# Designs tried in a protein design run: designed miniproteins, single chains. Part 74

Each design is a single chain, and the fold is of that chain. pLDDT is the mean over its residues in the fold that is shown.

## One batch from the design tools (miniprotein)

Design m2468
Fold by ESMFold2-Fast:
Structure m2468 (fold): chain A 59 residues (1-59)
Amino acid sequence: LSGEDVREAQERLQAYGFYHGPVDGIFGPATEAAVRGFQKLAGLQVDGIAGPATQAALK
């Protein structure tokens, strides 16, 4: 993932209420926690990785 892909994921996770940190394009612990929360809600595998399945679900 590029920093731009991470920013887009952070913006979507913020819109869903899972991410409360800055939209900085850095995949840190706060972003990983938000991804896990979203994956649980979406019924995806909870692995904390913003892979193709998670990115597709965020769109």
Scores: mean pLDDT 77

Design m2469
Fold by ESMFold2-Fast:
Structure m2469 (fold): chain A 67 residues (1-67)
Amino acid sequence: RGAKIGRRLRELREARGLTQRQLAELVGVSQATVSAWERGRILPSRELLERIAKVLGVSVRTLLTGE
């Protein structure tokens, strides 16, 4: 669900010392898009989930489930 994924995305981003803008630049999206993801307003596509996971140094599975 978007809210759980968004919360985990925020936790992983903050653990890396990244701002929403910095994560957006690394993934190739706007800061508003990262904010919308973290708030659960929209869900990243599969391709964007893969890029986010790569940037944060985790698997897509870890990003989605926390495992």
Scores: mean pLDDT 82

Design m2470
Fold by ESMFold2-Fast:
Structure m2470 (fold): chain A 65 residues (1-65)
Amino acid sequence: MTGELAVATQDYTALADNELSFKAGDTLVILEKLNANWWQAKNLTTGKTGLVPANYVEVVGTATV
């Protein structure tokens, strides 16, 4: 699967078990864009997967699959 490479622009703390916590500057792979506000992502810094708020991340390229 082809994912998008993204960088967190600010810190986020997960509010639910299906959400992903991250820090500003963490590198993420966007796996699926579920809707305009929430994307399924993997944090490459922590190895964890979960939902991220789309407005907290910036897409910077394409991840190799």
Scores: mean pLDDT 79

Design m2471
Fold by ESMFold2-Fast:
Structure m2471 (fold): chain A 87 residues (1-87)
Amino acid sequence: SVIKQLAQRLLRGENFSEGETRELFSFFDVDGNGYISIKELVHVMTSLGEKLTDEHIQLLQSMIMEADIDGDGRVNFEEFLRMMTGK
């Protein structure tokens, strides 16, 4: 699965293209509300069969916190895109 490969690359801290980021965001935005939380990320990654260690969860949390300028524990597409493309 393309999404599973993208998820594995995310856990390795790799940079993504805009198109790959858009597909990941749509996949992680389970509620379709335009935001992703750490809880939703963990849930989706687990549903893909990925084994998440505490270190992986900490990495994902750090990424969300760095992108989350509103301080609500969630990131929108623009914040996620900036985080994933390294811009």
Scores: mean pLDDT 73

Design m2472
Fold by ESMFold2-Fast:
Structure m2472 (fold): chain A 58 residues (1-58)
Amino acid sequence: MQKAVAKKDVYTENPAFLSFKKGDLLEILKEYPNGLVLAKNLKTGETGYVGKGVLELI
């Protein structure tokens, strides 16, 4: 299971994208060639798209 840590706070009003706080643990469900990932925030249980550049892979 691929995990990542959020490098910064991200807020979005788009329900397709994931909002999170710096230091949140995310599970990467799918990676896309353009640097987009589908992730789950393990703290909130929310799932959504996020740019890979704001994540530190563990």
Scores: mean pLDDT 82

Design m2473
Fold by ESMFold2-Fast:
Structure m2473 (fold): chain A 63 residues (1-63)
Amino acid sequence: DELKKLFQAFDFDGDGTLSAAELRMLLELQGRRLSDAEVAALIARADTDGDGTLDFAEFQALV
């Protein structure tokens, strides 16, 4: 529930997915300092659709 609220707070477009920029901001809020390349690698690992974004299930699997 808290994880879903955090996801929705950073889903600025309301499209149900997180971009690399949104994911990076969320991780920085959690005290995790990642480069854009590191965030892109996380998305590539979890993103089964290859669209460069994470849905909630993919995001939940990463954290």
Scores: mean pLDDT 73

Design m2474
Fold by ESMFold2-Fast:
Structure m2474 (fold): chain A 75 residues (1-75)
Amino acid sequence: SLKDEVKKAFEELEKKYNISEEGRRLLKAFIDDPNVSEEDLKRLLELLKYIIENGEVPEEFKQDPRFRELVEALE
């Protein structure tokens, strides 16, 4: 499932980088939200994969209001 792909990417991110407690909490809350859309999950997966590969948050996500709190916690 898409949620399982997001969880796998999150686990890879945690293994590779030191994620803050707040960042960890917000990521978990995002993926566990029963109202999260498939579009939001796909977008989150893109964000996590980019950070895993590049070690930084992409500029386009810093301007996305849907991800503002999460992006701030990951920076």
Scores: mean pLDDT 78

Design m2475
Fold by ESMFold2-Fast:
Structure m2475 (fold): chain A 60 residues (1-60)
Amino acid sequence: GKRLARALNDFSTPIPEFLSFKKGELLEVLEEIDDEWWRVRSLSTGEEGIVDKGALEFLP
C-alpha cells in the first residue's frame, strides 16, 4: 500500500515548494529527499509539497 503519515501540528507557509498543513491531516509520502525533508501529498487537498520529517507521525 501507499506510505501514509499524519501531521503532528499546524504549519503554514507562503513558500510554494513547502506544504501547509493542519494537525491530524493525512499525507501520502511520495519521496524521501534527504534525512530532513520529504515530498508529500495531502489527502485532504491533493496539494504536493516538501515537509519536515519531524512534523510527521508514520502510520502502519
Scores: mean pLDDT 83

Design m2476
Fold by ESMFold2-Fast:
Structure m2476 (fold): chain A 60 residues (1-60)
Amino acid sequence: SHLARVIKDYEAKTPEEISLKKGEIVEIEEEGDFLRIKSLKTGKEGKIEKLEAMKVLELL
């Protein structure tokens, strides 16, 4: 797993996804065409499609 910073707000589009706020630190893990994302602030988890996630995350 890797740490990433949220650089742009993201609103979940499906129940499987997670909403993210700019400035959060998240833990990411690759899952095929998706990233599994866990918010360190809230403990919530969800998937976001890798190409979408790369637009809103900065790897640490």
Scores: mean pLDDT 85

Design m2477
Fold by ESMFold2-Fast:
Structure m2477 (fold): chain A 58 residues (1-58)
Amino acid sequence: MKVYRALEDYEARLPTELSFKKGDLLELLKVVNENFWLAKNLKTGEEGYVPKSFVEEV
């Protein structure tokens, strides 16, 4: 399982995006493009697109 940590809080702008808080652990499900990944928030169980610049590999 590929896990990333949120560097900052993010509020979803679209219903397909994932909201998260700084320090949340996100599981990478799919690399969609250079800017966005499909991920799952391990704390909430929610899935959605996240901007890759807001996360770091654990």
Scores: mean pLDDT 81

Design m2478
Fold by ESMFold2-Fast:
Parts: structure tokens; C-alpha cells; sequence
Structure m2478 (fold): chain A 126 residues (1-126)
């Protein structure tokens, strides 16, 4: 069965819904696949959208079907300010995806040295 659109999506203000679609043209497809708005926003690099979603009670440690958290996606895509914001909101710095990879592993694999240093300073294990 196709997973339902995340329940939190219908509770979001229209401004947030519009911003998500403007930032990520494929956001409607990802939502229809059951992917959380916070995961989409963290991957997109829209810092203000991530701030707004967290203020509305989004789960900072939400996982997609592959075990990726918002911190994994921000670290993989080089979004340093989003990594800082997620860590300040209680993101699990040592969260593992279904392949056993941490946000630190993804930052290092993608050459994001400043993000790797930030994660290590926040208790990431090498």
C-alpha cells in the first residue's frame, strides 16, 4: 500500500505548505510517499523553513524508510546552519541509518569538513 501523507502536513499553516513547495518542487511527491516535511526541508537547505517546522513541533529525530534523520540529510547536503539548528533542538548526533551510517559518516563522505568538525565537537563518534 502507498504510505499516507504525514498527518502533520495537514496541520501546517498555509504559508509553510507554500514555502515547502516553492523550496522543493518535488515536495508533493515526497509527502505522498510519507516523507516528513522536516526531512524534505533539511535536505533543501531552507533554514527558515526548518526553524518554522521545529517551532510547530516537528520531531527533530524523525526517520524516513531508510533510517535517515534530518541531521543525516543536512550533513550530507552541506547545510551547516541547519546542522547547528538541529543539534540545538536535540538531534541525535550518533543516529544510524539502515546501513549503520551516522551524520558524521555522510559529512565526511561528501567533503563537508566544517560540518564534520561541528558534529565531533557535539559528541559524534568516529
Amino acid sequence: AVPPRPAEWDALPAEVQERLFAAVPDAELYLDMGISPLLIAAASGDLELVKRLLSLGADVNVKNVDGYTPLHLAAENGHLEIVKLLLSNGADVNAKDNEGRTPLDLALENGHEEIAELLLSNGAEA
Scores: mean pLDDT 81

Design m2479
Fold by ESMFold2-Fast:
Structure m2479 (fold): chain A 129 residues (1-129)
Amino acid sequence: DYARNGDLEGVKEALANGADVNAKDEQGLTPLHLAARNGHLEVVELLLEHGADVNAKDKQGRTPLHLAARNGHLEVVELLLEHGADVNAKDKLGRTPLDLALYNGHEEVAKLLREHGAKLNPNAKPPPD
């Protein structure tokens, strides 16, 4: 997957050849989920410019913002929020992006999410290892 690997030219060629920007894999992950999870800022930007669903949910109910926040990708988090990412989206365990940032020690991401109106869910379960 070009988006997972940060292959910007591969993503450009795939989109030019009619690839579905919102195609889901077996786990329900879109290209935007994979790019956001791995911190590929330029690929995230390209996918959003081509109509990627910023709030798409995988099989665990996770959005691209959940995955970027969990992994501490500050610039990707900012870009997703600028494109209308739901800062308070809950996954299947009730976790918000802010919950995941804090559970993983990403204080700068947590600060940025709070500046955009993020709330903790006190009933959220910590992610399994």
Scores: mean pLDDT 86

Design m2480
Fold by ESMFold2-Fast:
Structure m2480 (fold): chain A 60 residues (1-60)
Amino acid sequence: KKYEEEFKKYDKNGDGYITREELKGTPLYPFFDAIDTDGDGKIDYEEFKRLFDLLEKAAQ
């Protein structure tokens, strides 16, 4: 629903991953380690959706 729009906003090179560098200077930068469940230094769309859902649930 909203996940694709938010994901594309940070995935500037369109490779299907968001790196720590791409989040630099954004409010999500401190949360990178919480999103990166694989610990591989990048997050995919599934990891992003899980974090986004948790943030929305916590706000509501």
Scores: mean pLDDT 70

Design m2481
Fold by ESMFold2-Fast:
Order: C-alpha cells, then structure tokens, then sequence
Structure m2481 (fold): chain A 73 residues (1-73)
C-alpha cells in the first residue's frame, strides 16, 4: 500500500517501487494522511533515481510543478 511505497523510497529500492506501482498505478498520485505524494517523499529524501522514475511514469507531473508556481510560456 502507500506506506510500502514510502518504505521502498526510503530504502532506494527502485525494483520494489516499480512493482508496487505496476500493481496499483493510482499510488503515483496517492496522498498519505499528511497530504504528501511518493514524488514529494522521493524529492525530500534526495532519491533522484526515484524522482526520475516517477516523473517518467507521469511526465505531466513535472510540468504541473512549474505550473503551480510559475507561469508557463
């Protein structure tokens, strides 16, 4: 579940994250009770490999980050 994804992110386990998201793709955009996503935690923990992987599944999330705070030309 979501806590399993967070544990995999903390461990830097790309294989585990990939497996969990393949079984339930909605986990990519899921939020914990605090409102944080897997992408947020990957970035917070400086797991750049996971950040790149998560963005590769949803490239629009990278663009959305800029759109949330910066006007896009």
Amino acid sequence: RFDEVLEAIKAGDLERVKELLAEDPSLVTARDPTGNTPLFYANLLKRWDLVDFLLSLHPELGDAKDALGIPNL
Scores: mean pLDDT 68

Design m2482
Fold by ESMFold2-Fast:
Structure m2482 (fold): chain A 105 residues (1-105)
Amino acid sequence: MSELQLEGLRLLASDNEEDRREGLRLLAQAIAAGDDINAPDPETGETALHIAARRGDLEAVIFLLTNGADINARNSATGKTALQLAEEAGHEEVADFLRSNGAVR
């Protein structure tokens, strides 16, 4: 994983909307440079899709899936999918979008 992708994941996990938008921008740049969109954070096991779903960031979820994110990827530490994380966090719009696009628990 590049430092650019790692910084993008870190910012995407922020409570600040501006930081999350910057995180998505850095992830877009990293993917354009050839980084794997499905590469998990080595410390948390979270992919970008896991983070976006947990935060309820529908714009980020749509962007990531459009760019080849694995909708059913499991966190290596917890075994949780993006759908489970969205449901647990109460993000109904994200959960509904994921189910409509083939996500499983």
Scores: mean pLDDT 85

Design m2483
Fold by ESMFold2-Fast:
Structure m2483 (fold): chain A 78 residues (1-78)
Amino acid sequence: MSAEERAEYEALFKEIDTDGDGTISAAELKAFLESLGFNLSDEEVEQIIRAVDRDGDGTIDWEEFLRMVKAIKEGLAA
């Protein structure tokens, strides 16, 4: 990942993390996805978090966020 890509993802993470606690909650992720035109249910957002959140705390930290965006960028089918 380039320094430019990392800076863009850091800015995006901070924009989504409205509480400033260094993690993304289900509510913050849902609001962000809705701003992109996705109409996901609470259950669908929770499933995305569960797929990324290996620790089971119900939030996405910076490392989990990077894994998620990398998977999306690589074409998430598989």
Scores: mean pLDDT 71

Design m2484
Fold by ESMFold2-Fast:
Structure m2484 (fold): chain A 154 residues (1-154)
Amino acid sequence: SEELLQRLRERIQRLLDEALENAEKLGLEEVKEVAERLAREALRLLPQLSSEQLQRLLDNTERYEAQLKKAYPEMSDAERAAVSIRQLATLAAQMYVHQGKYEKALEVLRLGLEALERILEKENTPLVEAQRDLLLVRIESLEEVIEELKKKNE
């Protein structure tokens, strides 16, 4: 659906804008570069997804944002940057997984993790640590999937 594509494009753009604004305030140029790359990859992948896959991504991101806004109505610059980076990395990775491109999914998750570690060095809060830990869990799970797939093809 063109409507679902447009809504996800607008969401990715908002996440990018928030990541760039807050990374600028933190003086983290490398985090800005990661945010731009993650958003670019996610935007390129969107047209390749089915309507059902697009709807699930939209529902998951909207549910998470609603929960986050209720739990954390006020966030620091570091917390806003971390939440945006983690969401962009997760979106790009999920899109690559839908294409069976697990190594590319792992690459974007690791890129997001590197940016989160830079943010964590500037401001260590429980919310920033939670964003890092969410990417670590996804990386570990995806590494296990890749290893299992290699064994099944022998």
Scores: mean pLDDT 89

Design m2485
Fold by ESMFold2-Fast:
Structure m2485 (fold): chain A 76 residues (1-76)
Amino acid sequence: AFEAARAGDVEAIKAGADLNAQDASGLTPLHVAAAVGHLEIVRLGGDKTAKTLDGTTPADIARMMGHEEIVAVLEE
């Protein structure tokens, strides 16, 4: 799931990859997609309220990376 989110592989995510899976830091594939700027993966859904151990949400990461359209989608 994490590699598919980083690569923008929408087909792998649609095939049943868990967008809400958390690693040891609380990072989800949705956080990764937001960081890289893959809007299509962000639109597939997932828990946008999920926080890393540092309290960072996918919207926080998108804002830091300058992905305004992704921020808009995640904050709606």
Scores: mean pLDDT 74

Design m2486
Fold by ESMFold2-Fast:
Structure m2486 (fold): chain A 60 residues (1-60)
Amino acid sequence: FTKEAVAKEDYTGKTATELTIKKGEKVVILEVVDGTMVKATSLSTGKTGLIPMKFLEVLK
């Protein structure tokens, strides 16, 4: 399961395992961790981390 998504707004990771992202950045969603969180890789920074799905707009 790999989906492309775009950040709807800025999000700053609260822990070392969370992804920090800026509005308009594209990410690749690698997996859904639970009903609200996904594991994703930022295409801008190459970093992988957890981010709440509500901040992402899925494109593919």
Scores: mean pLDDT 77

Design m2487
Fold by ESMFold2-Fast:
Structure m2487 (fold): chain A 60 residues (1-60)
Amino acid sequence: KPVLARAKVDYEAPDPDLLSFKKGDLLEVLEVTNDALVKARNLKTGQEGLVPRSYLEIIE
């Protein structure tokens, strides 16, 4: 079962390794890299990147 998360804030990534998203966007969590960062895919844009875990609410 895919792990889904919802973005709690708008975020415009300053770095190509980071994922941009809007508040309320649904993301698929692909990998937890550490306690601060997850690798996720934005289901709206199809883009993948690193996201600060504190900006996400896990909805599984």
Scores: mean pLDDT 78

Design m2488
Fold by ESMFold2-Fast:
Structure m2488 (fold): chain A 58 residues (1-58)
Amino acid sequence: AVFARFDRDGDGTITKEELRAVLEELGMGDRIDEWFAEADVDGDGTIDKAELDRFLRR
């Protein structure tokens, strides 16, 4: 994983726009909207690295 490259803030969160662009490039854009619907239940527009890590390696 190259999490540090995408976590520009270093606070352990990634915006949904940043994450979406990355996952679309990796060919997982098809389910990104579905995953955001379940993971971003707060509606704050950010995903912490624990949520992303869970999604990517399950």
Scores: mean pLDDT 62

Design m2489
Fold by ESMFold2-Fast:
Structure m2489 (fold): chain A 72 residues (1-72)
Amino acid sequence: MVEFSGLSEEEKKAVLDAVKKADPNSTLEKAEKVGDTLNLTGTGDVSKAGEIAAAVKEALPDVTKVNLNFKE
């Protein structure tokens, strides 16, 4: 039920795994990769945005920038 754009099959799995590890209570609604930038949209604890971004960058070394559009 997560909408993916611009990501390979392996990148999709990496994003889902990283988000779940950083905050298992968050719901990822959309993940879009544009070049080396990853845009994530979801619901959850906004205070954990930095942890999610760090986990995603570790899982996806080609991603230089992560934008999180999370709301509570």
Scores: mean pLDDT 78

Design m2490
Fold by ESMFold2-Fast:
Structure m2490 (fold): chain A 95 residues (1-95)
Amino acid sequence: MSELEKAVKAGDMKKVAELSKESVDINAKDENGRTFLHLAAEAGHLEMVELLLLAGADVNAQDKEGRTPLDLAKEAGHEEVVELLLKAGADVNAK
């Protein structure tokens, strides 16, 4: 597990910003096909979601089950994250 993935899961904004400067692949997928944006959206880390989107994260990335960050945020009940992802161009019909 990368240091960036650990920082994203913890909501550590400062560490994510520092690690992102080191040419990390912002759209890298874990063993479940989940990106950092999936993990931040599922956890409800609103500021982290904003940072990842500004860094060029794919808002419509699909995990191995075809779920997008928007799907995970909706399932977890993180309404502010849902609104932010929709504003950023999340496709409600993406599968």
Scores: mean pLDDT 75

Design m2491
Fold by ESMFold2-Fast:
Structure m2491 (fold): chain A 82 residues (1-82)
Amino acid sequence: KAPFPAFTREQYIAFYEALLERARARNASPRVIALIEEALALAKDPSVSVLEVEEAFTARALTLSPADQAELGALLLETLRA
């Protein structure tokens, strides 16, 4: 495991891919799925820093409905615990 709290780009890509797989398996809200797909696309773009990926993901997550935020939170928790 990494000794630092920050993920590498490869770890971010793997994380968002796992998160997207879980969201699709659960038939999550289209808005939640779209947010994860956008985060994954940014994580795969070498011109975008991992910090910018995190900032974009967080900013968009805050615009979700309370129900979509709760669903995203559950998916994040399950993916982090896997």
Scores: mean pLDDT 79

Design m2493
Fold by ESMFold2-Fast:
Structure m2493 (fold): chain A 61 residues (1-61)
Amino acid sequence: DARELGAELRARRRARGMSQAALARAVGVSVATVRAWERGRILPSPELLRRILTALGVPLP
């Protein structure tokens, strides 16, 4: 569910001490896009999700 994914992304971002602006810069999107993801309004594409996980310190296999 997009809302569950959004909540997990927000929790991981906060655990790293990142602001929404810092995550937006790391992934190459607007702050509004990060807010939309965290609220479950939109889902990131698979490519953007990979970038998000990398920025949050979750290396992909």
Scores: mean pLDDT 80

Design m2494
Fold by ESMFold2-Fast:
Structure m2494 (fold): chain A 85 residues (1-85)
Amino acid sequence: SLYKVTITFDDGKVLEYIVSGDEPLVNLFRKIAEELNIDILGVYIDGKPLDPNLTIKDIPSGSVYKIELITEEGVIKGTLEVKKL
């Protein structure tokens, strides 16, 4: 099944992806790192480290989560929302 993933950053930037429910969340953040041209050293969701076994389908549809991307230059903050298509 397909899901729409929306990342909204505190600076107002928005990224949207259409991905399989079986897509690992770590792979999604790799795509985000490539698109933003940044190195992501760590990811936190609602203040907890990202579980490397978590997939898109494991995120409840329509829920919004706080995200923090740890980089060498500081922390980038935003929100993650997943919607089942």
Scores: mean pLDDT 85

Design m2495
Fold by ESMFold2-Fast:
Structure m2495 (fold): chain A 100 residues (1-100)
Amino acid sequence: SADERAQETFDYYDKDKDGYLDAAELEAFVRDLFPDVALSPEQARRVVDLLLAEYDKDGDGRLDREEFEAAVAGLYAALLGKAESERQREVAAILEAARV
């Protein structure tokens, strides 16, 4: 189902149907992926930069369907591999550390 979800997500963000997601389309995807955190444009851009650095094999500044599936799997492993309660505690700790 993760692979099917990645394919449906790719088709949703691939507005021109050219078989690639550019940085702007990936930024929209990343923002939609983290609704709880409400990522700023700059935070979303940094995540996109990291995804392109890791998964953009050809260095063209965009991800094809296969690269995007790998990127989604990597994000889920890194960010959703922790229990939701642990993720919530980490987010709370970051917010408290950023508190004036």
Scores: mean pLDDT 67

Design m2496
Fold by ESMFold2-Fast:
Structure m2496 (fold): chain A 158 residues (1-158)
Amino acid sequence: SYAQQAIAYLRQAADAAERLAAATDPAEAKELLLQLGEYLKQAYLLLGQLVAQDPSFAAVARDFNARLAAQFDALADAISQVDADVGARFRELVRQAAAHADELTVAGYEEAARKLQEAFDLLAEHMGGGIARALGDQARGLAAALRDTAAALEAAAA
């Protein structure tokens, strides 16, 4: 089901975020960030399909969108302390992603996935010790939010 696939990608994203929190090398952080981005993109696409098929999942999807937006705002704040331009550009992209995800439609989540990809590609392009540290500091909070959402989806699917 779409719910089982979304749960699997959310758990893979949480595992990538936990590894990112432990990463000390910028090259390793870049690879983990891109893996995390791909798993989060797939989770967005599957949530769009899930809500379209079963509107009872809208509340869990909305909560996930809000939790991700909060984590990304905190990350944007941390990145802005390292590079104000990159931080501002990242914030704009993740806010656009959040706005599209909050439409709770297949098309909205597809646009959210595209904007999230642009945001993560931006961080990967500018990856250095400062951005890697900012990512590491925020990654545990993101992992917890992703695991909580996976558990909420399992409960809703039962």
Scores: mean pLDDT 91

Design m2497
Fold by ESMFold2-Fast:
Structure m2497 (fold): chain A 71 residues (1-71)
Amino acid sequence: GEELKEELLKLIGEILDLIGDIIELEKELKKAEEAGDEEKVEEIKKEIEKLKEELEKLRKKLDELETELEF
């Protein structure tokens, strides 16, 4: 009966790691903006967008697992 709980904890760990990666890229984005490097700003923004899409996918999986735990 702990399988869903273990999957939930694993998914939370993956979400936290992804949030950490986004925070680091946001920090790099700020440095690139301060340097006036428009090409680097565009590159980092695209990477952040991809990671945010992955985060949304993981959030949806989290919601599905929470629904299964309530049923």
Scores: mean pLDDT 82

Design m2498
Fold by ESMFold2-Fast:
Structure m2498 (fold): chain A 104 residues (1-104)
Amino acid sequence: DIQLTQSPSSLTVAEGETATITNTLSSSNNAINWYKQAPGQGPQLLIYNSTTRVPGVSSRFSGSGSGTTYTLTISNATKSDSGVYYAVNSLNMSRGQGSTLTVT
């Protein structure tokens, strides 16, 4: 199995700051997807195929990376961005442990 490790596991940013979450894979993969999980709701897909933003998702969210290292960037953070973010292997093999974002 390809293991996904997210860093950091938790981060706090102020409103208007940029939050960055990195995912490292144990071996090369073609692409990853990024999801946001809110309490009581199903996971929302934000980015697929590593870099493609889902239509209707804010342009503040962007994905980058290749090989074994992939990054989700959230620019101009708002309090509504608080939640848990997951990197998911596009082959549906595994997901990262999650990164908890708190916007203050």
Scores: mean pLDDT 82

Design m2499
Fold by ESMFold2-Fast:
Parts: structure tokens; C-alpha cells; sequence
Structure m2499 (fold): chain A 66 residues (1-66)
């Protein structure tokens, strides 16, 4: 379930989602996100403060809405 969603964002297959990968997915959905908007999303989900989203952070972000 979450692994399938994560792989949609993780184009490199390195187990991390970068701002560039997140922007690319949003563009594929017909959006034109600003770099500031993408960075804001990363910061909101990035609990470790490393500037990327790993699988655990991604799953946690989705689970917090429950």
C-alpha cells in the first residue's frame, strides 16, 4: 500500500523522496508547483531535518491524518 505510493515519488529508487522528485510527481498530475511550495511540503513531512523524506516519514505523514 504505502510502498506502492512511495515508489511513485521515489524515482531514483534510493529510498528517499527529494524536493525534485516531489515536484515531478505534482507536475505529472497537472500542477505547476513553486519551489517554495515543494520545500514547504518537505519541511512539513521531514521530521529528521535532513531535507528529504524517507519511507518512515512518508508513512507517518499519511498516518497522522487518521
Amino acid sequence: KYEELFSTFDKDGDGKITAEELKAVLESQGFSPSDLFVEGLIKAMDRDGDGVIDFDEFVRSLSLSE
Scores: mean pLDDT 70

Design m2500
Fold by ESMFold2-Fast:
Structure m2500 (fold): chain A 65 residues (1-65)
Amino acid sequence: MKRARAVAVKDYEAKYPGELSLKKGDEVEIEYTEEDRRLGIATATSLKTGETGDVPLSVLEIVSE
């Protein structure tokens, strides 16, 4: 798995259990595989709350790997 730090570029509201809700500007640590990247998802941990869940890669900007 690849790990990276990312920032939410827009608000995202979780649609089902297992997803993470984010607000624009929230910092996260993400883990993703090449398959997850193709599917457009990552598992994110909020640095603000410590909560973990899946988020679309389209709402994240990767800052560092």
Scores: mean pLDDT 79

Design m2501
Fold by ESMFold2-Fast:
Structure m2501 (fold): chain A 67 residues (1-67)
Amino acid sequence: STLSEATGKLLLALRGDASVETVRELIAQGADVNAKDAEGRTPLDLARERGREDIVALLLEHGADEA
C-alpha cells in the first residue's frame, strides 16, 4: 500500500501525545486509518497501547477495522 503524507503523520502522532483534534484533522486530510506501520501496527493498535479511549472511539467512527 502507498503511505500518504497524512497517513505517515497519523502513525507518528499516535506514537506521541497526540490530541484527538490532531487525529481528526489528519483523518480529514485523507489519512488511512487502517494503514500499518513498520511493525504491523494500525492506528487503532497504537491508540489502544497508549490507553487513548478517546482516539480509539474516533478511529472506529471513521472506519478503523477491528482484528
Scores: mean pLDDT 80

Design m2502
Fold by ESMFold2-Fast:
Structure m2502 (fold): chain A 90 residues (1-90)
Amino acid sequence: MSPEVISRSHEMANMLAYLEELVEEGELTPEVRDAILARLREMLAAGADPNYRHPAYDGATPLILAERTGDEALVALLLEAGADPEARAE
């Protein structure tokens, strides 16, 4: 995997983790959610790997991180981008 794809995939995973934190704390606003969704779409269009396993998050894929937020639209976005639903389970 190229360094650029790894860097972009790291940024995507970090944004999903941040979204999960905002949901858990009850601080997620519609404006922040929409901004994060727009940025995720941009990163996926730019070649971020929807199946990348981030070492800082126990090798969690973006789909696993999105599932933790409970946001069905995020899960659908990642599946449309080519996320492997079977990679979610060991």
Scores: mean pLDDT 73

